Designed miniproteins, single chains, continued (4). Designs and how they scored, part 5

Each design is a single chain, and the fold is of that chain. pLDDT is the mean over its residues in the fold that is shown.

## One batch from the design tools (miniprotein)

Design m12139
Fold by ESMFold2-Fast:
Structure m12139 (fold): chain A 90 residues (1-90)
Amino acid sequence: SNKEEALERIEELLREMAKILGLSEEEIEEILKELREAFEKDFEGTLAELSRFAESAEKGREALEKHKASEVQKKVAELYVEMGRVAREV
């Protein structure tokens, strides 16, 4: 289903982003659990919110970790944009 495929892809993108940011496996699992719960309560609203985050990423990428390398910030922003693309194509 489109919803199941979108959720799997969004989870993959979040795992990639979290690993780039140096989050622990436990922190990643907690974030993914919260995301799954959000989707279960309001799938469409959660997709819309992720799409808005993707739109904000291009304007607010400087609001990412001030001590991270520019390439890390850019990669995280690119992953947010991709998540928003997936959300819009459901």
Scores: mean pLDDT 68

Design m12140
Fold by ESMFold2-Fast:
Structure m12140 (fold): chain A 81 residues (1-81)
Amino acid sequence: MEQQKAEENRKKLDEAIAEGEKYVEELSKIDPETGERFRKALEELRARYEAADPSPEAQGGMYGLAEKFVEAAKKAVEKLK
């Protein structure tokens, strides 16, 4: 059970990070300064993910941070268009 939850959280986290990367790339084309700021935030989030305990709870927390990052990046794209 715990191992399955950790694997599912990891997959969702990887997907959220990939989505964040797409928005960072889009932001960099619209406003390079904003794109750079979000890129650095994404790199920090990846570093936290790699250092995170493999427990489902820790990975769930990382997923929450990744989801908030994606939401913020998406809103930044919408605001700049």
Scores: mean pLDDT 75

Design m12141
Fold by ESMFold2-Fast:
Structure m12141 (fold): chain A 75 residues (1-75)
Amino acid sequence: AVATSVSDDETSFGIVVPKAGTYTITAPKTVKDGDVLEVSDAADKSVSQKYTVKDGKVTVTFPKAGAYGVKKVVE
């Protein structure tokens, strides 16, 4: 997976996935271990899942190829 766009605060970015599967993504520098990232399908926002950052990385399973939005969850 490749991050293709990043917000100014580096808490939101886009990812393009060439094939369904599990990818380990390096979290942006502003995201800390224990922060939660929400990954959503750019074509269907109802297809979303939350992942917790660990060791500066997040492991995400993508159900299909395509563009996904990733954003830090503030709760």
Scores: mean pLDDT 70

Design m12142
Fold by ESMFold2-Fast:
Structure m12142 (fold): chain A 86 residues (1-86)
Amino acid sequence: SMEEIKEIIREVLETTPLEDLEAALVKAGLSPELARKIAALAEILLKESISVQEIREIAEEYGISVEELFETAEKFGEVILEALKA
């Protein structure tokens, strides 16, 4: 369920460094594709300021589109931001 996915994201983000985040999300039960999108978005949201070019570079690094990043932000951006502030 969406609620279970959000809880996994919160728990993993609160306890896992960025470098290990994608692998930890997969181990916690997220698909590799979703884990990659969440990890990419977390890297973006940890920056105090970010350019459009940096967003494109991070998306390319994770092998996802900018469109997929924005769709992920719409669904999970709030839970990621809350977890990163904890």
Scores: mean pLDDT 85

Design m12143
Fold by ESMFold2-Fast:
Structure m12143 (fold): chain A 63 residues (1-63)
Amino acid sequence: TEPVVPPGWDREQLTAAVRAVLLELGGEPALVDQLSLDQLNEALLRHQTEGADINEVLRELLA
């Protein structure tokens, strides 16, 4: 597994990647469906580079 987010991912690809991480960590995958493409990319990037709790980042982006 590569700790990097590809810059050209489609919404569906980003949604699938973030959802997979949420499922692995026991988070709520439904949160992903409320985010824009840019927010999905930001959430995944912050999780991979900063080790941030992706579920928390998603909630913060939705606020």
Scores: mean pLDDT 69

Design m12144
Fold by ESMFold2-Fast:
Structure m12144 (fold): chain A 95 residues (1-95)
Amino acid sequence: DEALRERMLATARELGPEVEELVRKAIEAAERGDLETAIEHMAEAEVLVLERRAADLRPEELEAARAAADRLATEAGLTEAAERIRAIVERAEAA
């Protein structure tokens, strides 16, 4: 979906070149039918965004991030990415 692709890349660009590159790689992997690689790149982008925004995350955003981590572990088997997201949420809650 071109409109979704453009919006995702525009949003990622505002978050930094590393995030834009990960989102671009995820989209390219999905376009090839490599959904596992696409999910891995999106999970890495999510971790990077959360690390950069940790001090500014609201309670509802922290809850959403924790739920996303649970889904990554359970549905995608991305246990390491899920653990990294949970660690970021715990640090943000403790601050």
Scores: mean pLDDT 79

Design m12145
Fold by ESMFold2-Fast:
Structure m12145 (fold): chain A 60 residues (1-60)
Amino acid sequence: SVVERLLEVLREAERESLRSGGKPVTVDLPFLSADGRVYLRRVTLRYLEEGVLEVIRVDQ
């Protein structure tokens, strides 16, 4: 599912960001739109702690 894919990407981003001391990581996140389509958005985010993230930038 889209949710499962999203969680997998976020788990990897969390590991990488926290391993680097909370540095930003750029990932392609799957989003489900209202029309039922799946879109990939390039997002730069950082984790402040486990389960707590800050979104820095969303590319168009």
Scores: mean pLDDT 82

Design m12146
Fold by ESMFold2-Fast:
Structure m12146 (fold): chain A 79 residues (1-79)
Amino acid sequence: VLPALTPVPIEEIPGKSIGALVVRRPDGSYQAAIFLDENSPPVQLTAASAEALAAQVLAVAREHGITPVPGLADRIVAA
């Protein structure tokens, strides 16, 4: 069975689009690919829970000076 891909925005910077694709694996773990710009490979993250994945995504956003979209953990749980 193929996992579903869900796009999740991780920033609120006007005129700039940065997002993540979130996948729930059959074992219950979560995986995300974060696209910081169109010319760079995505940052790959894996976590045992949606909350742990949200924390990792927030850490990447902070490293790049990005203000994350509110409710990120809820968006990942919904994926």
Scores: mean pLDDT 64

Design m12147
Fold by ESMFold2-Fast:
Structure m12147 (fold): chain A 55 residues (1-55)
Amino acid sequence: SLREQIQAFAKEHGLKFSQALINRAVQIAQDNPSLLNPALPASRNLGVILEAAQN
């Protein structure tokens, strides 16, 4: 799931995300599928979603 991918990304990069941030990121991705570029690696797409979730 996208939530699992976000959690894996955080662990891989030594980051700690709150559950609120993860929930917001999942919601933003669900509401804005255009933020996911299939030509980019999953890690870059997750970065874009997480940046959007922080704004």
Scores: mean pLDDT 73

Design m12148
Fold by ESMFold2-Fast:
Structure m12148 (fold): chain A 109 residues (1-109)
Amino acid sequence: STADIIDALLDTLADQIGRLEALAKERKDDKEIVRKLIMVGASLTALMIHLSLAAKTDDVDGALAGLDRQIAQLQAYRDDFLKRGDLESAAVLQATIDALQTARAQLEA
């Protein structure tokens, strides 16, 4: 069901936020990278609220639109981390992108 797909994704997003927080602590001396990691985590938190509302209101189109916007934003952040040589942060963002794309495909089915 739509709710089951979203609930599974919310658990994954919570785990990824935790990984971003751990990376920010590790990179505490790089203020620009820490700021970007915090901004990514904040955007995932906002997405979780949006998806929770979409699940409760059976708004599949709203969920898909939210996923599409977040995927595009995370791709831009991933590419920035890659350009900076932060392969570990880029890998966390890629795993998050993959999870969002999987949920998107399941919601369209």
Scores: mean pLDDT 91

Design m12149
Fold by ESMFold2-Fast:
Structure m12149 (fold): chain A 100 residues (1-100)
Amino acid sequence: MEVDTEALIERARRLLARARRLRAEARALRAQATDPAIIARLDALIADLDALIADIEAFIAELEARPATTQDLLRLIGLELRLIGLEFELELLKREMAAA
């Protein structure tokens, strides 16, 4: 199975933009939060997003230097699943803040 390196880089760049937008939203909610427990969970979420953004940036840099493999496709899918989990955590936090 041939892996399209340019398509993988574009997909990773879209994921990076999405992760950065989620981080900006989490930071905005952190500024509005007054509950120390919610603040701690938002700080943890922001730290996880910072780590994910760094991993995506490193992934893009690697693919700009060499042809992609099937392992790179699996790695990108793993990064996408990490972002989906963080998006779900942020939506849960929004619901808890709205209920208070």
Scores: mean pLDDT 89

Design m12150
Fold by ESMFold2-Fast:
Structure m12150 (fold): chain A 94 residues (1-94)
Amino acid sequence: SAAALEEQRRELLRRINEEVSPEVIEKESNQPYIEKMIELALKAGLITEEEAEEMRKIAPSPEEVLEYIIKKRKLDKSPGEVANEILDRIVAQE
């Protein structure tokens, strides 16, 4: 029934709030965007597969993927500038 489904949903949300930290919930909700940013950075040649695997585990958001690239490559660039460079490199490959 609809009431039973709502009860299951409330139980799941309560369990998530009790068993999972807000940081883990944020990372899980961001995971598709994190993966897309990592994919684009790999295609652009800005990161290695080892760096990609590390970022999949630790990055809480796609913005943190860009910050990781900045730190690892010691770039004098903003996250927005790095994102634009990724897009420019991908377009140049096509």
Scores: mean pLDDT 74

Design m12151
Fold by ESMFold2-Fast:
Structure m12151 (fold): chain A 68 residues (1-68)
Amino acid sequence: SMEAEKIVEEAKKKIEEIKSEGLSTKEQSDKIRKWLAENLKERLLSLSEEDAQEASAKIADIANEILS
């Protein structure tokens, strides 16, 4: 869905922003997890089960690619 796609794009931009700060891997991971919990949990719950699963999977893939 369009909303799931927007959530994924927002997560990607935030993950890239945190990566660009040059922090330690632990600090980057902690910041990403905190932001996702505070900003995406409620929004994901408002999506269909299918869209929420797909968005979550894409966000995980993006985090793995950017944080390596």
Scores: mean pLDDT 80

Design m12152
Fold by ESMFold2-Fast:
Structure m12152 (fold): chain A 87 residues (1-87)
Amino acid sequence: SEEEFEKAVKKLIEARDKLRQAVIEAGQKMNDDLAAGKDPTQAANEAKAIVDKARAEYDKVLEEVRKLFPDLTSAEIYKKAYELKKK
């Protein structure tokens, strides 16, 4: 149904927002680690791991939405997500 599709797309938006938050948190952690004298390569790798984890979770949610609506293209799902975010 339209309501089920909208609910699934809202979960995708939530996962996207969590990814954005993970990027902010990773940046802050890297700055804090560098200020504390941590190795720059290690600090960068740990920050990347935070973002990679959030990206994997986002991709999982996208795949779940695809399985619920197999007749819809990825482009159609993204279009609906864009329209809902604009409101």
Scores: mean pLDDT 81

Design m12153
Fold by ESMFold2-Fast:
Structure m12153 (fold): chain A 105 residues (1-105)
Amino acid sequence: SPEKAIEILEEVLRILEETLEWVKKNRPDDTETIKELENMVEYVRAKLEEAKELAAQGDDERALYIVNLALFVAGSTLLVIERRTGDEEIRKALERIQELAKETV
C-alpha cells in the first residue's frame, strides 16, 4: 500500500530529525555527522514529497519505489555513521528504521 509506505517514510523522517537534534546537542563538534544527517533529512523530505505526488496521481508503483529507495539510502547512511561513531543513539535510530522498513515489503 503506497499510503502505508508513505506513513512509514514520514515516521523515518521524524526519527532522522530527532537523531539530528540529539547529535547537534550532544556531539556539536562532530560536524561531519551533523552535515551527513542534515543532507539525509533534506533527501528524505524531498523523496517523501515526490512519493506523495506520485501516489496522488495514481502512480502507486513509482511511489512505492521512491519510498523503498529513500528507506534504503537512510538505512545505509545511518549504518556508516553508526560504524564510524559507535554512538548508541544512532544505533537505536538505525534499528528503529530497519524495523519500520520491514513493513514495506
Scores: mean pLDDT 89

Design m12154
Fold by ESMFold2-Fast:
Structure m12154 (fold): chain A 101 residues (1-101)
Amino acid sequence: MEEKLKELLKKLEEANKKGIEAVKPEAEKAEKEIAENGSEELRREKTAELLKKVIEEVKPAIEEMKEEIPELAELLEKILKLLELMANGDVEGLRELIEEL
C-alpha cells in the first residue's frame, strides 16, 4: 500500500523534473538578472513566475497521477508512444500498437 504511494510520488517528481528542465534556460536568465539587481522582491516575483510555468507544464501529468491509478501511468506511457508514432507519420506502427493493446 505505501509502496504504491511512493511510486506515484516518484513519478510525480520525475514529471516535475522534466518541467523544471524545460524552464531551466529561463531560470538561469532570471537568476542572472536577480544577481545583477540584488532585489529581494524581484527574486520572489521571478521565482513565483517560474514556479507557475513549471506547474503549467506538468499540470496535466500531475492531475492524471492524482487519481492514484497505477494502470493510468502505464496508459500515459502508451499514449506518449502513440503521439510519437503520429508525429513520425507511422500509421502502420500505430495500427499495430492499437491491436496489441
Scores: mean pLDDT 63

Design m12155
Fold by ESMFold2-Fast:
Structure m12155 (fold): chain A 112 residues (1-112)
Amino acid sequence: SQAIRDLGREAIRLIREYGDLAAARAPEAREEIRAITEETIKGIEEATQVAIDLGASAGVERIREIKRETRGRLTDLARRYPESAMDLMQMGAAVEGALDGLARGLEDIERS
């Protein structure tokens, strides 16, 4: 379970960094970016716990749900703040990469 906790912690670190960068580049959407970032982090904490309690496959499925949810929220935010749309979409791509990395890490642990 320590390996799973370490993967979750690294994903949280990356998402916080991406959220901070996006908030700096898109100050008009800063509060909403911070809210999406914190909700995504909470989702990762929950997915990490699901992976520990129910196995890596259950955690991976939860991460895919978080990925879809975060994508939707950032897309909606980009529509509300079109001047920040590029920075929000770049944040979305970076967050999806971190979530995909976490899912792959969990799958690799299950194969070990």
Scores: mean pLDDT 90

Design m12156
Fold by ESMFold2-Fast:
Structure m12156 (fold): chain A 86 residues (1-86)
Amino acid sequence: GEELKEKIRKLAEETLRRIDEARTKEEVADAVLEFFKRVAELYDDVRRSIGLKLRGIGVALDILAAETLEEAKEIARRAIDEVVEE
């Protein structure tokens, strides 16, 4: 529904601001983990909810493995954009 898409967009906008302000890869990873957790909580479907939480963990690990903070932020932005475009 439109309400669900609006909630996801608002969470994405808030999370993208947190990513821009982040000074460490850990801060970027925390922002992404919280984003995927909050999006997962919008779904009553247990499989989809679990899938989103696991996806968030995977993205966070990729962020922490990034060579630079800039690369970590790019990984985070791409992951968030992908969720919004679903």
Scores: mean pLDDT 88

Design m12157
Fold by ESMFold2-Fast:
Structure m12157 (fold): chain A 70 residues (1-70)
Amino acid sequence: SAREEALAYAREALAALRAADLGTAREHLQKALSLEPDNADLRQAEAALNSDGPLSPALRYLERYVAANS
């Protein structure tokens, strides 16, 4: 299902962020968001990754998404 595919991409984005691989994190997050475009946690993670601020909010939003959908 789209939700299961989005969850798989979100897990890959989270792993990439934990490794400080922002390019891979953005790519996988965009794939997750294309499948779940209205998901608040994925949208907030995208906003945080595209801001000049710290990465910790993006990590927390992705962790919340994964926990809620596992």
Scores: mean pLDDT 86

Design m12158
Fold by ESMFold2-Fast:
Structure m12158 (fold): chain A 89 residues (1-89)
Amino acid sequence: SMEENEKQAEELEKAVEDAARNPGEGDRRLSLAIERATPEAIALFLSKVLGEDERMRELAKRAEEGDPAARRELGRELGKVLNQEYEKV
């Protein structure tokens, strides 16, 4: 549901902040949060950070439908955001 996806997106945001402040345990918690997140939740988190709502929504839809290229692209965008946050600390 949208509420569940919003909750997971919020959990991702908090996990990213936690990992930036606590490299050891925070990194593990972030990894688990990412593993648990739906493509839609990841896209919602990325949309909040990047402002590319329509593109992220389309990628999430394709990833949920089993498109491995869309899944890879979501992962790549997430990786860029995570790298930026780690560099900020």
Scores: mean pLDDT 76

Design m12159
Fold by ESMFold2-Fast:
Structure m12159 (fold): chain A 87 residues (1-87)
Amino acid sequence: AAEEIKKLADETEEKYGDSPSVRAAAESLRNAAEAFEKGDYSKTASYLVAAGIHATAALLEGDEEGAKYVRENILKASKLLDEAIAS
């Protein structure tokens, strides 16, 4: 699960990292993966919120595709977090 979130961060940076806002979102997703690996689900949630703020910044800058990609990956990471909390 943590490795999956890290992969989402790496893919976000690889595909749309030319945008500073998307790169910041990818860093927030990487931080979420580290918090998740440590079992710190509150910090994981906080970093996913931060990634969402950066996705909104990308959208305001006109990067609709980068923003969409970040938001799709936040939804995937959020599902992994929900599954961990339910366990």
Scores: mean pLDDT 87

Design m12160
Fold by ESMFold2-Fast:
Structure m12160 (fold): chain A 101 residues (1-101)
Amino acid sequence: SNEEIKKLLEDELEKVLSLAKEVEANPDDVVLYTAMAIEAAGLVFTAKLILNKSSDKEFAKKLIEEVIEKLREYAAKSKDPRVKKVLENTIKSLEELLKES
């Protein structure tokens, strides 16, 4: 359902943003940085699956656009260049998915 798809994407986004905050608080922790990068890749993969599986393409695209907006807002406020880089790359990957769909 659309609500299940929305929850999956929102849960993945929450994981990425939570790890971004932890990376910012613990700049010497390379494990947290790696975990953030892995979860960001997972978010892109989940978005791709949602686009491919959704019968409502317009709803799926709108959800991904909302995710991009939230990532862009966080990246703009972050002072950590590593967090900014991961989120900017994630945004670019999500924008490419929207172009291909």
Scores: mean pLDDT 88

Design m12161
Fold by ESMFold2-Fast:
Structure m12161 (fold): chain A 68 residues (1-68)
Amino acid sequence: SNEELLRRITEVLEERGPLSGRELAEELGVSQATVSRALRIARERGLLSDLEFRREGRTTIYSLKELP
C-alpha cells in the first residue's frame, strides 16, 4: 500500500539523510514514479507533515524536517 511505502521512505530518510527520488527508489526496490506518486499523495493528504523537498538543479531532494 502507499502508506506502507511512505513508512519505508521515512525510515530510509532517517537512516540515510537527504536523498533524491532515484536514490529512494533504489533503496526501496521500486520505480522512481512509484516513489514520486507516494510522496505527492502524502503531501496532499498531510500524512507526512515533517517531509521536506528542495530542487537541486534538475533533481528533487527529499528529507525529513529536523526537530530542534
Scores: mean pLDDT 75

Design m12162
Fold by ESMFold2-Fast:
Structure m12162 (fold): chain A 86 residues (1-86)
Amino acid sequence: MEEKAEEAKELLFKKAKPEIENLDFEKMREELESSEHTNEEATELFEKGVETKDKKLVEKGFELQLEAQREKHPEEAAKAYEAYKK
């Protein structure tokens, strides 16, 4: 179920949280917000992380991709959230 997948992501983010906090998350978000090709840039970041074998870049690319998807389909993202809200 998707709910179980979300719990798995939360566990992964919890373990990586100290490492994520050390990254310039705000600067990355600012660049993402100003970008017209948000999805493409997120994908490139993800691919670059895989190429350099940098797990931090892979995680960041994944997170940016999720944010980009919500930007592209904000209403569907809101409906999905309400569907899983207890």
Scores: mean pLDDT 52

Design m12163
Fold by ESMFold2-Fast:
Structure m12163 (fold): chain A 63 residues (1-63)
Amino acid sequence: MPVTKVTIVGDRPALSLDGKTYKKGETIENVESVTFLPDGTAVIRANGKLYLASADDIEATPA
């Protein structure tokens, strides 16, 4: 899904492989894609990095 931003709306943070976290009320900018996995995980690609979040804890803004 083409998106520009992902906002964390739930209480669980989005985690990246580089140790960066995004918490409730924070926004991940320059999002390239969001992929929803069958287990309810959302994989967010932004600025060459991957973030993992629960699909129920994020809100994606379309491009």
Scores: mean pLDDT 78

Design m12164
Fold by ESMFold2-Fast:
Structure m12164 (fold): chain A 99 residues (1-99)
Amino acid sequence: DEERRLREEAIEALLVARAELERLENPEAWSLEKAKAFAAEAEEERARALAEGVDPLELYERAIEYLRRILEVTSDPERRAEIEETIAILEEKIRELRE
């Protein structure tokens, strides 16, 4: 239960961060077709991660990496603060998992 819930939360964080980074890095290429393709890929990756029992720690670390890349391309101070807060929350979850 707890391990599955934690893994589901971690994969969701990763997929959200990854989609946002793609949207920000390639805004001109972001279209309904691309959004649908990302949604389908995300669903497949989620199902695979859950079935294979991927370590939630690894998923959170990957999510933070994508968020840090988003931070590099984000100039809006309010958005930067939100991303930094999200990174801090995920770093706290990693700390809990390492204990």
Scores: mean pLDDT 70

Design m12165
Fold by ESMFold2-Fast:
Structure m12165 (fold): chain A 85 residues (1-85)
Amino acid sequence: SVAERQKQAAKLAQVASIVEEAATTLDPEKAKEILAKVRELVNEFMRALSDGDEAKAQEVFKKLLDYVEKNFSKEVTEKIKKILS
């Protein structure tokens, strides 16, 4: 439905905002690379949810959280987890 699409778009915007804010503390070139990878993983997660592929969604979600924790912090990871849960 349009309402579900709007909710998912709002969640994506919130995740993007959090990651962009966290990336301001990084070197610009590294920030660009990390932001691109996070966007890729978020898009894969959303696609898996849309396809009803729960196993793939869980796999990509774990990869996203692991990548964010490794490149930012547990605090940023927990914020993203709450938005996407």
Scores: mean pLDDT 80

Design m12166
Fold by ESMFold2-Fast:
Structure m12166 (fold): chain A 74 residues (1-74)
Amino acid sequence: SSVERELLRIYVEGLEEVDALLAAGASLEEVLAVIDRTARRIRELAEKHMPEVLPNVERATERVRAAARARHAA
Protein backbone atom coordinates (compact mmCIF):
# COMPACT_ATOMS: atom_id res chain seq x y z
CA SER A 1 0.00 0.00 0.00
CA SER A 2 1.02 3.66 -0.36
CA VAL A 3 1.08 3.98 3.46
CA GLU A 4 3.53 1.07 3.80
CA ARG A 5 5.77 2.66 1.15
CA GLU A 6 5.66 6.06 2.89
CA LEU A 7 6.48 4.52 6.31
CA LEU A 8 9.48 2.72 4.79
CA ARG A 9 10.63 5.89 2.99
CA ILE A 10 10.50 7.97 6.21
CA TYR A 11 12.39 5.21 8.07
CA VAL A 12 15.13 4.93 5.41
CA GLU A 13 15.52 8.74 5.17
CA GLY A 14 15.83 8.90 8.97
CA LEU A 15 18.54 6.22 8.93
CA GLU A 16 20.41 8.14 6.20
CA GLU A 17 20.27 11.36 8.30
CA VAL A 18 21.55 9.46 11.37
CA ASP A 19 24.40 7.93 9.34
CA ALA A 20 25.38 11.35 7.92
CA LEU A 21 25.36 12.98 11.39
CA LEU A 22 27.48 10.21 12.92
CA ALA A 23 29.94 10.44 10.00
CA ALA A 24 30.14 14.24 10.55
CA GLY A 25 30.93 13.78 14.27
CA ALA A 26 27.63 15.24 15.50
CA SER A 27 26.70 14.99 19.20
CA LEU A 28 24.63 12.07 20.47
CA GLU A 29 21.94 14.64 21.41
CA GLU A 30 21.67 15.75 17.75
CA VAL A 31 21.55 12.14 16.50
CA LEU A 32 18.86 11.14 19.03
CA ALA A 33 16.82 14.25 18.11
CA VAL A 34 16.70 13.07 14.46
CA ILE A 35 15.69 9.55 15.59
CA ASP A 36 12.91 11.00 17.81
CA ARG A 37 11.62 13.29 15.02
CA THR A 38 11.58 10.39 12.52
CA ALA A 39 9.87 8.05 15.02
CA ARG A 40 7.19 10.69 15.75
CA ARG A 41 6.37 11.08 12.03
CA ILE A 42 6.15 7.30 11.59
CA ARG A 43 3.98 6.87 14.73
CA GLU A 44 1.54 9.58 13.58
CA LEU A 45 1.11 7.96 10.17
CA ALA A 46 0.93 4.40 11.59
CA GLU A 47 -1.57 5.37 14.33
CA LYS A 48 -3.89 6.90 11.71
CA HIS A 49 -3.62 4.21 8.98
CA MET A 50 -1.91 1.03 10.30
CA PRO A 51 -2.02 0.84 14.14
CA GLU A 52 -1.13 -2.89 13.94
CA VAL A 53 2.49 -1.99 13.01
CA LEU A 54 3.07 0.28 16.05
CA PRO A 55 4.93 -2.48 18.01
CA ASN A 56 7.26 -2.93 14.99
CA VAL A 57 7.85 0.85 14.86
CA GLU A 58 8.75 0.88 18.59
CA ARG A 59 11.14 -2.08 18.20
CA ALA A 60 12.83 -0.50 15.14
CA THR A 61 13.17 2.87 16.96
CA GLU A 62 14.86 1.23 19.98
CA ARG A 63 17.24 -0.70 17.69
CA VAL A 64 18.20 2.51 15.85
CA ARG A 65 18.77 4.31 19.19
CA ALA A 66 20.95 1.44 20.47
CA ALA A 67 22.96 1.33 17.22
CA ALA A 68 23.46 5.13 17.28
CA ARG A 69 24.68 5.04 20.90
CA ALA A 70 27.11 2.19 20.11
CA ARG A 71 28.48 3.99 17.02
CA HIS A 72 28.85 7.29 18.92
CA ALA A 73 30.69 5.53 21.80
CA ALA A 74 33.14 3.88 19.38
Scores: mean pLDDT 85

Design m12167
Fold by ESMFold2-Fast:
Structure m12167 (fold): chain A 89 residues (1-89)
Amino acid sequence: SPKVLGILISRRGDTYVAEIALKDAETGETLAEKTLEAATPEQLVEQVVAWAREQKPDKAVILADAASRAVAEAIARALEEEGIPTELH
């Protein structure tokens, strides 16, 4: 079954946060979960990409609040460069 990486990007004060779940696309079952926190956008991008490489998803879907849009776009580009088709909402 295809694996989908769901990523919620937000800010908590000065911290950038990615709440991530790897799900089976057909059943919706959560196969793995991770929360990543970083002081900078660049650190969050690096951490998300590293975890995505380990999980080997077939695609990713990113949800972001307005304050986190630029970080979410950077993550989407980095995941596409890794060969992971990515949708940003």
Scores: mean pLDDT 88

Design m12168
Fold by ESMFold2-Fast:
Structure m12168 (fold): chain A 71 residues (1-71)
Amino acid sequence: AEAEVAAARAALATAIAAYRAAPSPETEAAVERAAADLLTAVQRSGLALSAEDLALLEEVRTLTGRIPAPA
């Protein structure tokens, strides 16, 4: 559970960095998928969203213009 959330968080941070370096439909889709994966992992684990999680999700909203949601 915690390891799954940590992995999803790292994946989202990596996807955001890739999108910032090379904006494309592919890197945007990767960010959206990673954000959905993080929300799903947090929901399934019963853990609360951390300050880092909230900051990453706010960055996704800013970059994509959409509110992140579980897939």
Scores: mean pLDDT 80

Design m12169
Fold by ESMFold2-Fast:
Structure m12169 (fold): chain A 80 residues (1-80)
Amino acid sequence: SPQEQLEQRKQQLVDLAQGLIALARSFTDDPRVQALIAEIQKLVAQIQAATSLSELQKVQKQLEEKMRELVALVGEVADA
């Protein structure tokens, strides 16, 4: 059902984001990384609150952009 698809996609996105946050925290305690983690956590809350696939897709795009920023920043901090 559409509701089952919504719940499954929410869980996948939450798990992915939480895994990336845990990994980032294992590499660094840089305040810039912690700030991006806080933004990603806010987007995770929006993912969990989404009531439709279209709403979820909009938040997913923002989450994917912030996760990409986090990966790039962790790379920069590791190179410094």
Scores: mean pLDDT 87

Design m12170
Fold by ESMFold2-Fast:
Structure m12170 (fold): chain A 75 residues (1-75)
Amino acid sequence: SLEKKLNLSKDKEEKIELAVEILTKKFPDLDKEKLKELLEKVPFDAIPVAVSRALNLSTSSEEAIEVIEEFIEEL
């Protein structure tokens, strides 16, 4: 699964690309460039947590971006 690949990845760039793929499958109207910019601010080990929170707490692309922004504020 993509989520398993995300958790096992050892490269930040690969984690970000996998995170974008996972999130855009649920929210196909997500701004990929904005999402990448936000995920670049997330520490390597925290990227899977940010993705999990966005998937579980969001019902729209706008809410997914907001959840990730709020997560970054908590770092």
Scores: mean pLDDT 84

Design m12171
Fold by ESMFold2-Fast:
Structure m12171 (fold): chain A 76 residues (1-76)
Amino acid sequence: SEEQAKSFQKAQELTLKIKKELEAKGLKSTSTNGVVNGKAVGVVLTEDGKAIVVEASGDEVVVREMSKEEALKYLA
């Protein structure tokens, strides 16, 4: 739907912004985006084992910082 596409776009844009900010600080990271249980999700994984998870649903956006292990459990 158009609403799901907008949520995905928001999650993707914020995920890329976070990745760029981390890289500007000298932290190497990888990022991925997807949809989990109808919610748009973005994940940034840093080389030091941290994760930043972005979740977008409609106009609401939640950002969580956690370990890589916690992020893998959250996304399973």
Scores: mean pLDDT 80

Design m12172
Fold by ESMFold2-Fast:
Structure m12172 (fold): chain A 81 residues (1-81)
Amino acid sequence: MKISKEEAEEEMKRTIEGLRKFFESNPDMSVEQARALVDAELRHFVEDLKKRGLSEEEIKELEKEFRREAERIIEDYAARR
């Protein structure tokens, strides 16, 4: 069954919130480790959306938004060190 863009956006927000909470719970993690985790989660998210029938154009838009929001979380994490 084809996933909607709205459903994909909600899943993205949950993943980003999960990453934020994980970084807060793991303050000894390096910024490089945090970036690697973000890249792994994004790769998993993109692959899942492809399997669930979202268009390549919609996936690219969500990937851009994910990277933007994730960078904010990483910058916040780095600033609290």
Scores: mean pLDDT 82

